# Designed miniproteins, single chains, continued (2): the designs that were tried, part 94

Each design is a single chain, and the fold is of that chain. pLDDT is the mean over its residues in the fold that is shown.

## One batch from the design tools (miniprotein)

Design m7450
Fold by ESMFold2-Fast:
Structure m7450 (fold): chain A 65 residues (1-65)
Amino acid sequence: ELEERKKKGEENQKKTLQEFIKSLLNDGVSPEQIEKTIDALVRAGLLSEDNAKAAKETIRKLVEA
């Protein structure tokens, strides 16, 4: 019950975060600055550490491609 609601929220947050990262990179924001923003979101309690790690992996893959 509660686990299914949490899982759906986490999946939606992950999708929104990936779209946000792509938008920032397209606008010319540096990967370093995006990582600092992700770290700030974790400190504010708006983002889980697992989602932050996935987001940083996404930045690395997009920059290396």
Scores: mean pLDDT 73

Design m7451
Fold by ESMFold2-Fast:
Structure m7451 (fold): chain A 101 residues (1-101)
Amino acid sequence: PQPSLDAMYERAQQMSLLDDSTIRQIAQQVSDLARNSGLDDLSQRAQQTSQSNSSRLQRSYGVVLSIGSLLTWGSRNRDSDLVRQVLRISQQLSDLIRQAQ
């Protein structure tokens, strides 16, 4: 199930505590998955987030929203491989947040 907007924002705040390179790396992984699924607009937005000079919180929020969008798309289109890969990235992110706190 997709988390609430409040939960997504809270996760973005936690993610913003990670170093810039880690946030960019996760954004790039999200962009690559979106591109492989034919979601060019989402891939481009995630790629821009990876290369952006925006605040870490703003970039983190963009990544969390993109992860949610990929999970929703994968579920609706029964793309089990995409869903597994997105959940793996989400779990990696959760582990990194836990280690940074």
Scores: mean pLDDT 82

Design m7452
Fold by ESMFold2-Fast:
Structure m7452 (fold): chain A 80 residues (1-80)
Amino acid sequence: SPLEEILEFVKQAIEEIKAHPDDRERALELLGEVVQRVIDNPEVSDEDKLEIGRLLQEAVLTGDYLAAAERIRKIVEEKL
């Protein structure tokens, strides 16, 4: 399903962020792609789209992209 494809992508993004912890530009690119895939998915509720968007905004402000990616993974795993 599209949600399972998003989950797989988020898991791969987390692994890449962990492998390159100082590459904030790449982390932002990966999380931006996750958010775009979530927004483009009609099965995701508006509430969950907004929450995932807020997590990306928080990551940009704090620089903690790994924490944001892990939270997004949990939301997607709960089958939004």
Scores: mean pLDDT 84

Design m7453
Fold by ESMFold2-Fast:
Structure m7453 (fold): chain A 78 residues (1-78)
Amino acid sequence: SNLEKGRKLYKEGLKAYYAGDYEKAAKLFEEAGRLFEEAGDNRGAARAYALAGVSYYELGNFEKAKELFERARELAER
């Protein structure tokens, strides 16, 4: 299911993040967010997009981080 795939990618994203691989973490969290959103898990998607935003912030991509934080906020309000 999309929920199971999203959870797997979210865990892989956390491993990448704690290893300091922010580029890999950002991509994994974005994909997890998309899968959670498609599954109707708005809270899971919001958490994943927020962590993707943090990962882009660590990379210095502030514009992409802002977009992801705004998307996470919108999903968390639903």
Scores: mean pLDDT 90

Design m7455
Fold by ESMFold2-Fast:
Structure m7455 (fold): chain A 62 residues (1-62)
Amino acid sequence: NPKDFADEKQALLEEIEKLLSEGNIEGAKDYAEEKLEELMKKGYSEDQVLALSDDVLELLTK
């Protein structure tokens, strides 16, 4: 569901940004890994999860 995925993506990226703003880089990585795995288990496509993983990497490498 494109709408549901967009909401999940926004929530994930916002939480990662919060953790990074707190200096919790390891917590941000752990949270991202857990949520990406959860989205795969929910039945989102590999392409959707990989695209979101790329967005996460952009935040983590900033």
Scores: mean pLDDT 80

Design m7456
Fold by ESMFold2-Fast:
Structure m7456 (fold): chain A 57 residues (1-57)
Amino acid sequence: MLYRALEDYTAQTFLESTVKKGDILEKLFDYDEEHVMAKNLKTGEIGLVPKSKVEEI
């Protein structure tokens, strides 16, 4: 499943990923209700991203 970042987001913890608006992320798994573990296909970074900051494509 692919997601697109809706806005810039800076990681707040060491488990989180920093994303830029328009980055394409591959979902690895649902971590909790509010976060997905995803790989940023542009940067190669793997980390948690808030579900509110991405949309499914």
Scores: mean pLDDT 84

Design m7457
Fold by ESMFold2-Fast:
Structure m7457 (fold): chain A 64 residues (1-64)
Amino acid sequence: MDKFLKIVEEVLGVKPVKPTDSFFELGGNGGKAGRLIARFEKEFGKHIPLSDLYENPTPEGILK
């Protein structure tokens, strides 16, 4: 969780990010969503579909 929260903070340029904060409510958009997905794949070796990010826009929801 902590490593992923740092990635979200870096992508959005906002701090702190909580596990329950919505990526889109914190100022995320399509471009930043793409950067988050690419960064997540690099760090964790898993792909997040963009639709899954829209359905589960929080760090906790994305990690499940």
Scores: mean pLDDT 77

Design m7458
Fold by ESMFold2-Fast:
Structure m7458 (fold): chain A 63 residues (1-63)
Amino acid sequence: VPEEIVELYNKAVEALWKGDFEEAAQYYRELAELLAKNGMPRLAAMYQKASETLEKMAEKKKK
């Protein structure tokens, strides 16, 4: 499953570069879930927090 982790990370980074915070939040959330399933709970928690932060940023842009 390391390949899926890399792909989700790359997709999240690309979304950030485009300013798509909602999409980036979704990919970080999926990344966090995948990390948790692979026994990396500390990394999962970090990306979960990043996802929540990005969701709040997206809320401000929603209009």
Scores: mean pLDDT 78

Design m7459
Fold by ESMFold2-Fast:
Structure m7459 (fold): chain A 55 residues (1-55)
Amino acid sequence: MPSVDEKLRAVAEETQRRIEELRRRNRDASPEEQQRLIDEVRQEGMKRVNEIMDE
């Protein structure tokens, strides 16, 4: 079973990949819109971190 550290690392790696994908897909969007989308992904990542830390 993955350790808490391994789970946290996986969440960080996934979050970074999703941010990079968002930047690529939304290159034509305004900087403000790109930031909103990135913040959404970061909030999802933080929620997952909190769920892992609760165990």
Scores: mean pLDDT 79

Design m7460
Fold by ESMFold2-Fast:
Structure m7460 (fold): chain A 82 residues (1-82)
Amino acid sequence: TPEQAGRALAQAAGEGPDSMSRENFAKAAATLLGTSLEDGQRVADKAAELSGSPTRVSAEAGGQALLDYAREKGVAPPAAPP
């Protein structure tokens, strides 16, 4: 669910459950998707647009953007390496 995806993103970003910086979101999204940082930045762009902020992403908006991107690409969210 978007809420669960948002919680996973917030945990990976390490800034708490409510919001995160665009840069930390891009890194977390790339890690969770198992893709490049460049692809993570594309997800961050969509999430920032949904959040209405150029520098911050809400966990809920981030979760929705991540799921939309994963469905579009047909990519399951893989477990992050240690």
Scores: mean pLDDT 68

Design m7461
Fold by ESMFold2-Fast:
Structure m7461 (fold): chain A 69 residues (1-69)
Amino acid sequence: VSEEDLEAETLVAFALIILTLARKYPDKLSKEMLEKAIQLAEEAIKLSTNPDTIKVAKDVIEEARKLLE
């Protein structure tokens, strides 16, 4: 695993944690936190060459965008 792939996996993990918390506690997390999750996932897509990591990151972006609507 490259340094970039490891960083991308870490970014996706943080984005998933934010998304999970936002789903369970929508009144506790600001829209800014969801926007941050999108930024982390987008950065992970740029860094990763792993299709599984990229797929999860894209799913996070899609779900976070739905919660922002």
Scores: mean pLDDT 80

Design m7462
Fold by ESMFold2-Fast:
Structure m7462 (fold): chain A 107 residues (1-107)
Amino acid sequence: MTDEEFIEHLIQAGISRETAEELVRNRASPEEIRQLLLENRRARLEAALAATTRPDTPEDVDSPLVTEAVALSRLLISRGADPALMEALERAPTAEERRALLAELFA
């Protein structure tokens, strides 16, 4: 993945352009990406919950927050996580096992 593709992907996942550029410039560590993933996921969950409780118009037919979390996790893996962990994530048959493997990245 090129640096520009990485920046675009982070922006698509909801990371600000400024933060995405910093991640690329600093060759962000797994710890830095982990922190951003956690903050992004929390903010997205709160926003999705607020949108869903609106009585006027359904905003979300399929919540993008899960897709964003998966995309960011893949970027984290590609930037510094063990390739064996990526293979384990792909082979994990349940969401519970995938969450456990992701928690290892966040440790």
Scores: mean pLDDT 55

Design m7463
Fold by ESMFold2-Fast:
Structure m7463 (fold): chain A 65 residues (1-65)
Amino acid sequence: MKQKAQQLQDLSQKFKDGYKASLDTAKRDPERRQDYLDSADQLKKTSDQWDQQSQQLQQQYQQQQ
């Protein structure tokens, strides 16, 4: 089970990295800024979901020990 929490954390991190990259690109490409901001918002929401699931699994382990 600790391995599943780590996998969710890794997925969350990948989406967070994508979110940051999209924000940086939005700053450098003003013509397509809105497209990158929309993409970043979607990546952030997905990352937050994986983070919450990872934290819930870790909390369940801590409460049982």
Scores: mean pLDDT 76

Design m7464
Fold by ESMFold2-Fast:
Structure m7464 (fold): chain A 61 residues (1-61)
Amino acid sequence: GVEEAARRARELVEAGVISTGTGAGIVLAAQSGGPEAARRALELAEKGDARGATEEANRAA
C-alpha cells in the first residue's frame, strides 16, 4: 500500500541511498500509478541504483 511505500522510501532517504525528491516521487507513483510502478522504483533503490529508482519514480508520477 501507499503507507508501506512511503515508509520504505523514507528509510532509503534516511540511509542516504536515494534523495528526498526520489522518495517523494515513489510515494506519488504509488498513489497515482499503482503499486507496480512504486515497487520497481523501490527495488532499484534497494539494489543501490539511485538513478534507476529516480527515473522509474518520475515515469510513474
Scores: mean pLDDT 77

Design m7465
Fold by ESMFold2-Fast:
Structure m7465 (fold): chain A 94 residues (1-94)
Amino acid sequence: LSSLSSADKAALYLALGSQKFANQDYSSAIANYSKAIALNPANAIAYYNLGLAYAELGNTANATAAFNSAVAIYTANGDTNNAAFVSLMLANYL
């Protein structure tokens, strides 16, 4: 395909961010997760992954903000299990 939808581009940036995270390139992971969020601001998993990347860099303030955004989106979508999981992670690891 010569053109991708915003949803397809968001999914691609999320996947690229996860690949960079796996390679311990946390700065590039953050850049790609941020692009995914710009295309789909209701993507809770992109915020969760952004929080993990910031946490790996020791940026507690940005990690906390990203995890809180993920919790808010999961809660708004009725996904109480993922909201609770991210909240527990925030309380125990940051």
Scores: mean pLDDT 85

Design m7466
Fold by ESMFold2-Fast:
Structure m7466 (fold): chain A 99 residues (1-99)
Amino acid sequence: MISDEEREERHERIIEALNRVHDLLVSIVDGSTPEKQEKLRELSRAAQRYIDNPTPEAREELRRKLREAGASEEEIEEMERALEELIRLQDEGGGRVRT
C-alpha cells in the first residue's frame, strides 16, 4: 500500500522518465523527413515493447534500432537506463493496482 504523497512522487518520477525517453528519441531522430518519422515510430514501438515485456530479445531489438537510427553507445546506455527506471516505477506502482 502507498500513501497519496508516495503516489504523487512516483507519478512525477514516471513523467520525468517519460520526458527523458522522449528527449532522447527526438535527439536521435528529429522527424524532419518521412523516413526519419518512420524510424522514430519504429524506435517508439521497440521502446514500448521493451517497457511492456522487458526481455533480452526486446532489449537487443531496441539497441539494434537505436544504432540504425545513428545513436551513440552513450545515448543507447542512457535510453536503457531511462527505460529501466520507467519499467521499475510502473512495476512498483501500476503493476500492483492491476487495473
Scores: mean pLDDT 73

Design m7467
Fold by ESMFold2-Fast:
Structure m7467 (fold): chain A 72 residues (1-72)
Amino acid sequence: APKEALELYEQGLLAFARGDYETAAKYFEESIKLLEGELRADALEKLAQAYEKLGDTERAQEARKKAEEVRK
């Protein structure tokens, strides 16, 4: 994976751990653009979790479907 994508994903994980779910979602959205395969699927699942914490059920469901598609 590109170094930039991994750094964005790590920043998203740190924001998520702090309870800053809006910032976490932004970092995961950016990392997903650059990641492929299992890492992209993992980032999509974390994005879905961030959206759930924000009460955005629609975006959470969309992110989960995309994660499932990546794993096929």
Scores: mean pLDDT 85

Design m7468
Fold by ESMFold2-Fast:
Structure m7468 (fold): chain A 70 residues (1-70)
Amino acid sequence: MRYVVVATDLTKEQAEKVAEFAKSLGGKARILEGPTYTVVVSNLTREQAEEVAAFAESLGAKAFIDKITS
């Protein structure tokens, strides 16, 4: 099973930290610029998704975990 994490309400520096952490776990991370920064991370296990979401929330982000089923 694969999971996606979407983290919002980040500063640029916080978004870069979340993306780097996700990549260290083997995830694919994309940073989106808006009124605040958003990081979308894919290709995660459930445990990795929970770790990324928890890390983002520790920085003050709102994080959502979605499950991908094939």
Scores: mean pLDDT 81

Design m7470
Fold by ESMFold2-Fast:
Structure m7470 (fold): chain A 82 residues (1-82)
Amino acid sequence: GSRVDVAAVKAAMLAAIDELEKKGLISPETAERLRRLVEQAEDLEGVYLVLMHLSILQSIHPENKGLQAARDALAAAVRAAR
């Protein structure tokens, strides 16, 4: 069987994005952007590109604690689903 279920990883990431938006840690616009990036991921490389995108955004906006929380939550979702 597949060592990693990409669909399960994507589902976990989408659930994490929904939770972050409900808690007000990210804006609805940021949540929509992240959902699109997750949905466009065809494989694990695409999943890691989403995490890289968040890491780059956090590096550009180090004061934005919502982006830090999003990066940490999505990385945790990927680890938990592996």
Scores: mean pLDDT 78

Design m7471
Fold by ESMFold2-Fast:
Structure m7471 (fold): chain A 83 residues (1-83)
Amino acid sequence: EIVRPSEEVREELEKLRRELKEALEKGDLEEAAKKLVELEELARRAGTLEAEIILGVAQIYAAVWLTVNGKEEEFREALEKAE
């Protein structure tokens, strides 16, 4: 099957963004941190403006959610574990 690499990468980024949101909503900060790291790595590899936008939206959503719920420090610790 012929798949467009750019479209497939976009779909994978959107999937990771959705999984990040779901993990945050469930309070699973370790899973959320892992998804953010995976999303950052894939966006960096893709090197496209679309990937950068998807990453930016995910980062903003995470920052807002963590701030509203007072979980910024716990998420920082989770990110260190997600190396």
Scores: mean pLDDT 79

Design m7472
Fold by ESMFold2-Fast:
Parts: structure tokens; sequence; C-alpha cells
Structure m7472 (fold): chain A 57 residues (1-57)
């Protein structure tokens, strides 16, 4: 099954992030997509789905 943190990121992308970040609607989260979200939210860009990322969503 999918980790709860990853699921939160996918819900964020579905709510309007798909077109903003150029992500294909195939449910695959690449490190580049995670880094783009981290940069957009003003977080440390490490490509890791951690509690800080999920809390900022």
Amino acid sequence: GMHPKVKRVEEFLKEGGEDLFGVEPDGVLDEEVIKAIEEYLGLEVDGVVDEKLVKAL
C-alpha cells in the first residue's frame, strides 16, 4: 500500500497541482516533482517526503 505521506502529496497534486507542475496523471511521484513542491512551499529541497512537507501541504 501507499504510505500516508505520499498519499497526501498526491491529493495536493490532484487538487490543482497537476497542470502547475507538469505531472502526468499516472500516479507516479518522481523526485523532481517532490523537489518542485518543496521549492514552491519554501521548504528544504531534498526530494524526500517527510513530515515537514506533509505539514506544509
Scores: mean pLDDT 68

Design m7473
Fold by ESMFold2-Fast:
Structure m7473 (fold): chain A 63 residues (1-63)
Amino acid sequence: MEYPPDVVEFLAELGVPVEQLEAVATALVDAGIRSREEALAADKARLEAVVGPELAAKIVAAR
């Protein structure tokens, strides 16, 4: 609980299934990515390590 609302909303926009939203949001927060702005500014390689290459590519495309 206490996921940043903008991170959860951003993940839903990227097509992350509701069943995986909590796990993906937790992984991002644990990696220090606590906002949509931080996710968009994050290094592609770091995103790939946290959420995998497919979702990392979607985040990069959202810039």
Scores: mean pLDDT 75

Design m7474
Fold by ESMFold2-Fast:
Structure m7474 (fold): chain A 74 residues (1-74)
Amino acid sequence: AADAAAQARAGRISDETLQRVKERMAELISRKRGEPVEEVLARIEAGDQETFFEGSVLLQAELNGVAPEDIAAA
């Protein structure tokens, strides 16, 4: 049945999107806290609620009006 394939496809897209979100969060937190991106990403991957929550807030702030080039230039 195509149902299982559709669910797997949706889950895959979700996982890929989630990984990109985690990477973006790690970059934003790295700049705010002065920690290496790799360390922040490892914390998020380990399920650190505090780090994930802060990254989510920073990502929302970016979506509200932080210029992408400011992040790239800093």
Scores: mean pLDDT 66

Design m7475
Fold by ESMFold2-Fast:
Structure m7475 (fold): chain A 68 residues (1-68)
Amino acid sequence: KQEFVIRQAESAIEYADSVLASETVTDRLIEAVIRNLESLIESAEKLNAPEEVLERVRRKIEELRKAL
């Protein structure tokens, strides 16, 4: 269970990095990615995922919010 959640978080972080690197990204897309990452944190916390994984996702949400 934790391994699956960790992989999901890593994939979502990679996608968020791609969105941040895009010159044509919309605020709507950034907001959707933030909501997806917030849902992942909720799921990961329920599954007792490692704190360093949760921290990485939180930092990515912060970067996305700064891009708005």
Scores: mean pLDDT 80

Design m7476
Fold by ESMFold2-Fast:
Structure m7476 (fold): chain A 97 residues (1-97)
Amino acid sequence: MSKEELDAEVNLALARMAAYIAYKTLEKHGKDLTPEEREELARILEQAAKLFDEVAEKTGNERYRKAAELFRDAAQSLREGNIEEALKKVKEALDLL
């Protein structure tokens, strides 16, 4: 395994973990989140999206780019207070992985 392949695998694992934690937080506490907490989760999802974009570029696997787009859409929905749409988008992204 090259260093680039190892870095991609580590980034993928971190992005999946961040997305899953965000999904579980939204599922359990979504309606109770403050605007500040929604903004923090939105930033986490945007960081996951960036990692998936980097993996997509290195691997050529389009499903990671689609996952990144869904995480960015979920982040925007969180900022708008649309918890149901955010949860749906994160789940769709996780189902691609």
Scores: mean pLDDT 82

Design m7477
Fold by ESMFold2-Fast:
Structure m7477 (fold): chain A 84 residues (1-84)
Amino acid sequence: DDDQKLINEALRLIQTALGKLRQKKYDDAIKDLKKAIKLLEKVSHIPNVKKAIKLARKALKKIKQKKYDDAIKLMRKAMKSLTS
């Protein structure tokens, strides 16, 4: 399913962004998270995906505010929304 392939690629990008945040590679984490959001926007008609987009966008704002622990929690919630 093409929708599920986009969701799986977005999940992989969010997981990669989490790894980059742990490595203090903040700009790389932002790029991966933005790419994940762009992929999810293509399937935003799905309620769980729409919720994940909102959580991921909030996580981006937290990274820019240097609130990395809050960003990680929001990114994990976004991943859970995509897998439920």
Scores: mean pLDDT 88

Design m7478
Fold by ESMFold2-Fast:
Structure m7478 (fold): chain A 112 residues (1-112)
Amino acid sequence: MVVVTESGGGTVAEGGSITLTFVASGGEVAAMGWMLQKPGEKPEGIAFNGGGIPGPVGSRFTGSGSGNTWTLTLSNLKKEDTATYFGVVTVYDAAERKFHTARGEGAQVTVV
């Protein structure tokens, strides 16, 4: 089974910065990105492996990584950025000879 583990969440002051990391295990990572979910809202995508980060947050959010470890740096944070941030990964499962999409439980970011 593929496992995605996020870390680096926490409480941060408005205007501050925080770096989130996820690690994928249990297979070869083919593609990856991030998504966020605000309280009471549907999850929305922040794609940056091949897709970029669209909209107003694109100038404040920077993604990077290699292999099985990926980071998302959130800069110049606003109270509206309070959300759970999820690593999303597509991994090749050699035992089943197919690709699986996996998501972690998420890292909570609270802007005060």
Scores: mean pLDDT 73

Design m7479
Fold by ESMFold2-Fast:
Formats: C-alpha cells, sequence, structure tokens
Structure m7479 (fold): chain A 75 residues (1-75)
C-alpha cells in the first residue's frame, strides 16, 4: 500500500512525504531535511493523523485499524 502524507515536526517543518506499507512494516519517505524531536504523520487526502515518528526515526502508524512499526527515511 502507498499513501501520500504530510509530515509535520514539533519544530515547525512541514513536508510532503510518501507512506509505503509492506507486510507489517511502514516506511515514511520525505524529500529533504526535517528538524524536530517528533514527527506527526497525516494522511494528505483526509487530514487524519496516522501516528508519530520519534527523532530516532522510529515510531508507529495506524491505517484502517492496523498498527504498523514505522521508519522515517530522508532523501
Amino acid sequence: MKLDVIVSSNMGSVNDGTLTIEGDKATVTVDGVLRGTIYFIYDKDTGKLLGYINGDGTGEITVDGKTYKATLVLK
């Protein structure tokens, strides 16, 4: 599964990203540099908060009632 997302940080950066789900793993890919200690992942189409990724690049995302372990990747 692939979704367009908005990634917002607690330090004010807002970037477009892509959420890819393969099996039990979620990957959020963002083009550019993020600054923050926590990142909020929103569904771009619905505006719904899907979950959080910590500043270490790991977190959890919930889509359609399923929770996935998430990793942040910067391009």
Scores: mean pLDDT 82

Design m7480
Fold by ESMFold2-Fast:
Structure m7480 (fold): chain A 64 residues (1-64)
Amino acid sequence: SAELEELLRELAERAGVSPEELRAQLLNILRAPESARDMLVERLAKELGVSPEAVREALRLLER
């Protein structure tokens, strides 16, 4: 979706990573057990220097 593509580009630019690398990390969170998801979201957000809410929005768009 265009919304996902724009969000990934914006977050990747801010974090200093490629959109492809960010997409791969988000897919890893989606493949993890649901009980671990919140912890992994917060961990990725801190690693990239973005908000946990931004990571959750990207996951929502990627999953749907």
Scores: mean pLDDT 82

Design m7481
Fold by ESMFold2-Fast:
Structure m7481 (fold): chain A 60 residues (1-60)
Amino acid sequence: ASHMTDEELIERLTSIPGVGKELAEKIVKYRKEKPITSIEDLTKIEGVGPKLALQIFPLF
């Protein structure tokens, strides 16, 4: 896994249409508490649907 800072991850997440700063921060917080190893893990985050999870998963 690439070492990506929280700030770098937030910037990349907010570049995705439909991901605002609040959602990006929720994703970063979730990653710290639970490993994101699949697209399904991303869909468990409130506000992340299957299409959005597919766009986000390449960052992990």
Scores: mean pLDDT 77

Design m7482
Fold by ESMFold2-Fast:
Structure m7482 (fold): chain A 111 residues (1-111)
Amino acid sequence: SAEEALEKLRKAVEDGSDPRTIAELALQAARELGRSVGAWFEKDGTRAVARAEVGDVLYAEGVRWKPDGTLERAGIAEDLKTGKRTEWHQVAPPEKADEPLEAPPTLPAPS
């Protein structure tokens, strides 16, 4: 359920889990919430965005469908109190559009 997904995500963040685990839980929570906060037509395709806020952490996932059939997925996890941010991005050709989101790279600490 969405509530269980959000609780697992919150616990992983509080426990200081690795960025990949946090990204996978954020993706699951976004999917289970089923909330598109915006869907609109852009010059390079149709875009949809889902967001979830759990305590002081903002999670967002975006999907863009380009006119050539390319699928672009992007996500973010941001700690609103510290400004610490993890991002991930995947671009898939039409035949691989259903591939899972790649784990985010470790971001350097903000200066």
Scores: mean pLDDT 56

Design m7483
Fold by ESMFold2-Fast:
Structure m7483 (fold): chain A 94 residues (1-94)
Amino acid sequence: MSREELDREVAAALVHMAGYLAIKEAEKAGASQEQIDALREATDAFVQAVREGNLEKAREHAERAAQILEDAGLPETAEFFRRVAEKVIERLKE
């Protein structure tokens, strides 16, 4: 596979793992089912945007996921997710 394709797949896997951890933290914190569903949708959309190399959509979905986490009372998890998103997007810039 190409280096660019490999970088996108690695980035997608990292985002998927970060999303999984964020969802588990939200569940532990007692977030509503609506918040958990919205977070899952946002993280899945972020993974898909990363796989497609759509950096603008990736930023949009990452910020939406972080906002949901912050609204769920998880500001440290939101900040961690934003940092992962920034690193992933930076990696995809070559």
Scores: mean pLDDT 83

Design m7484
Fold by ESMFold2-Fast:
Structure m7484 (fold): chain A 76 residues (1-76)
Amino acid sequence: GIEEAIEKLREAIEYAKRGDLEKATELLQEASILAAKSGLWEAARLAGMAALYARSGDVEEAIKLAEKAIELLEEA
């Protein structure tokens, strides 16, 4: 659900900050799927984009997009 997606996004941000981009990417992809299952397509899109940036090593952009996804999910 929405709470689980938020928790995955927060955990992904922590792993990204620690330099574990593989784990961050996995969690961002899981959060994207959970957001999509909840019908929250914009949050799902942002989480998916964050996963792509994490995979490419752009930690700053990945965190920014993940934080924006959290804000959208908290308003839902």
Scores: mean pLDDT 88

Design m7485
Fold by ESMFold2-Fast:
Formats: sequence, C-alpha cells, structure tokens
Structure m7485 (fold): chain A 58 residues (1-58)
Amino acid sequence: SEISKELEEEAKKLLEAVEKGDLDAAQEYLAKIIELENKEPNPEILKELAEKLKKIEE
C-alpha cells in the first residue's frame, strides 16, 4: 500500500537522522511514523525499525 511505502521511507529517514545525531529531524520523522502506523498498522516494518535503532543505540 502507499501508506506502508511511506512508512518505510519515514523509517529510513528516522534511522539516518538518529545516526547523524539530528534529534530535531528524528523527532519529526518519528511523529510521522506514529501517524502512519495509526492509519495502517505495519508491525513488521516497526519491528525492523526497532532492531536497527537498537543497534545504533548500542
């Protein structure tokens, strides 16, 4: 779906922002991800995002 594609793109942008230390951009992308998830739940995309964020946090 278009929502799942947009969610994947926003997740990628969030990961890049976190890796760069751009917390303002990361917050914006996270808010968009929450909005998209509320419209169409995509648990697999969210799991993948959480795993990648965990690796950056380490």
Scores: mean pLDDT 80

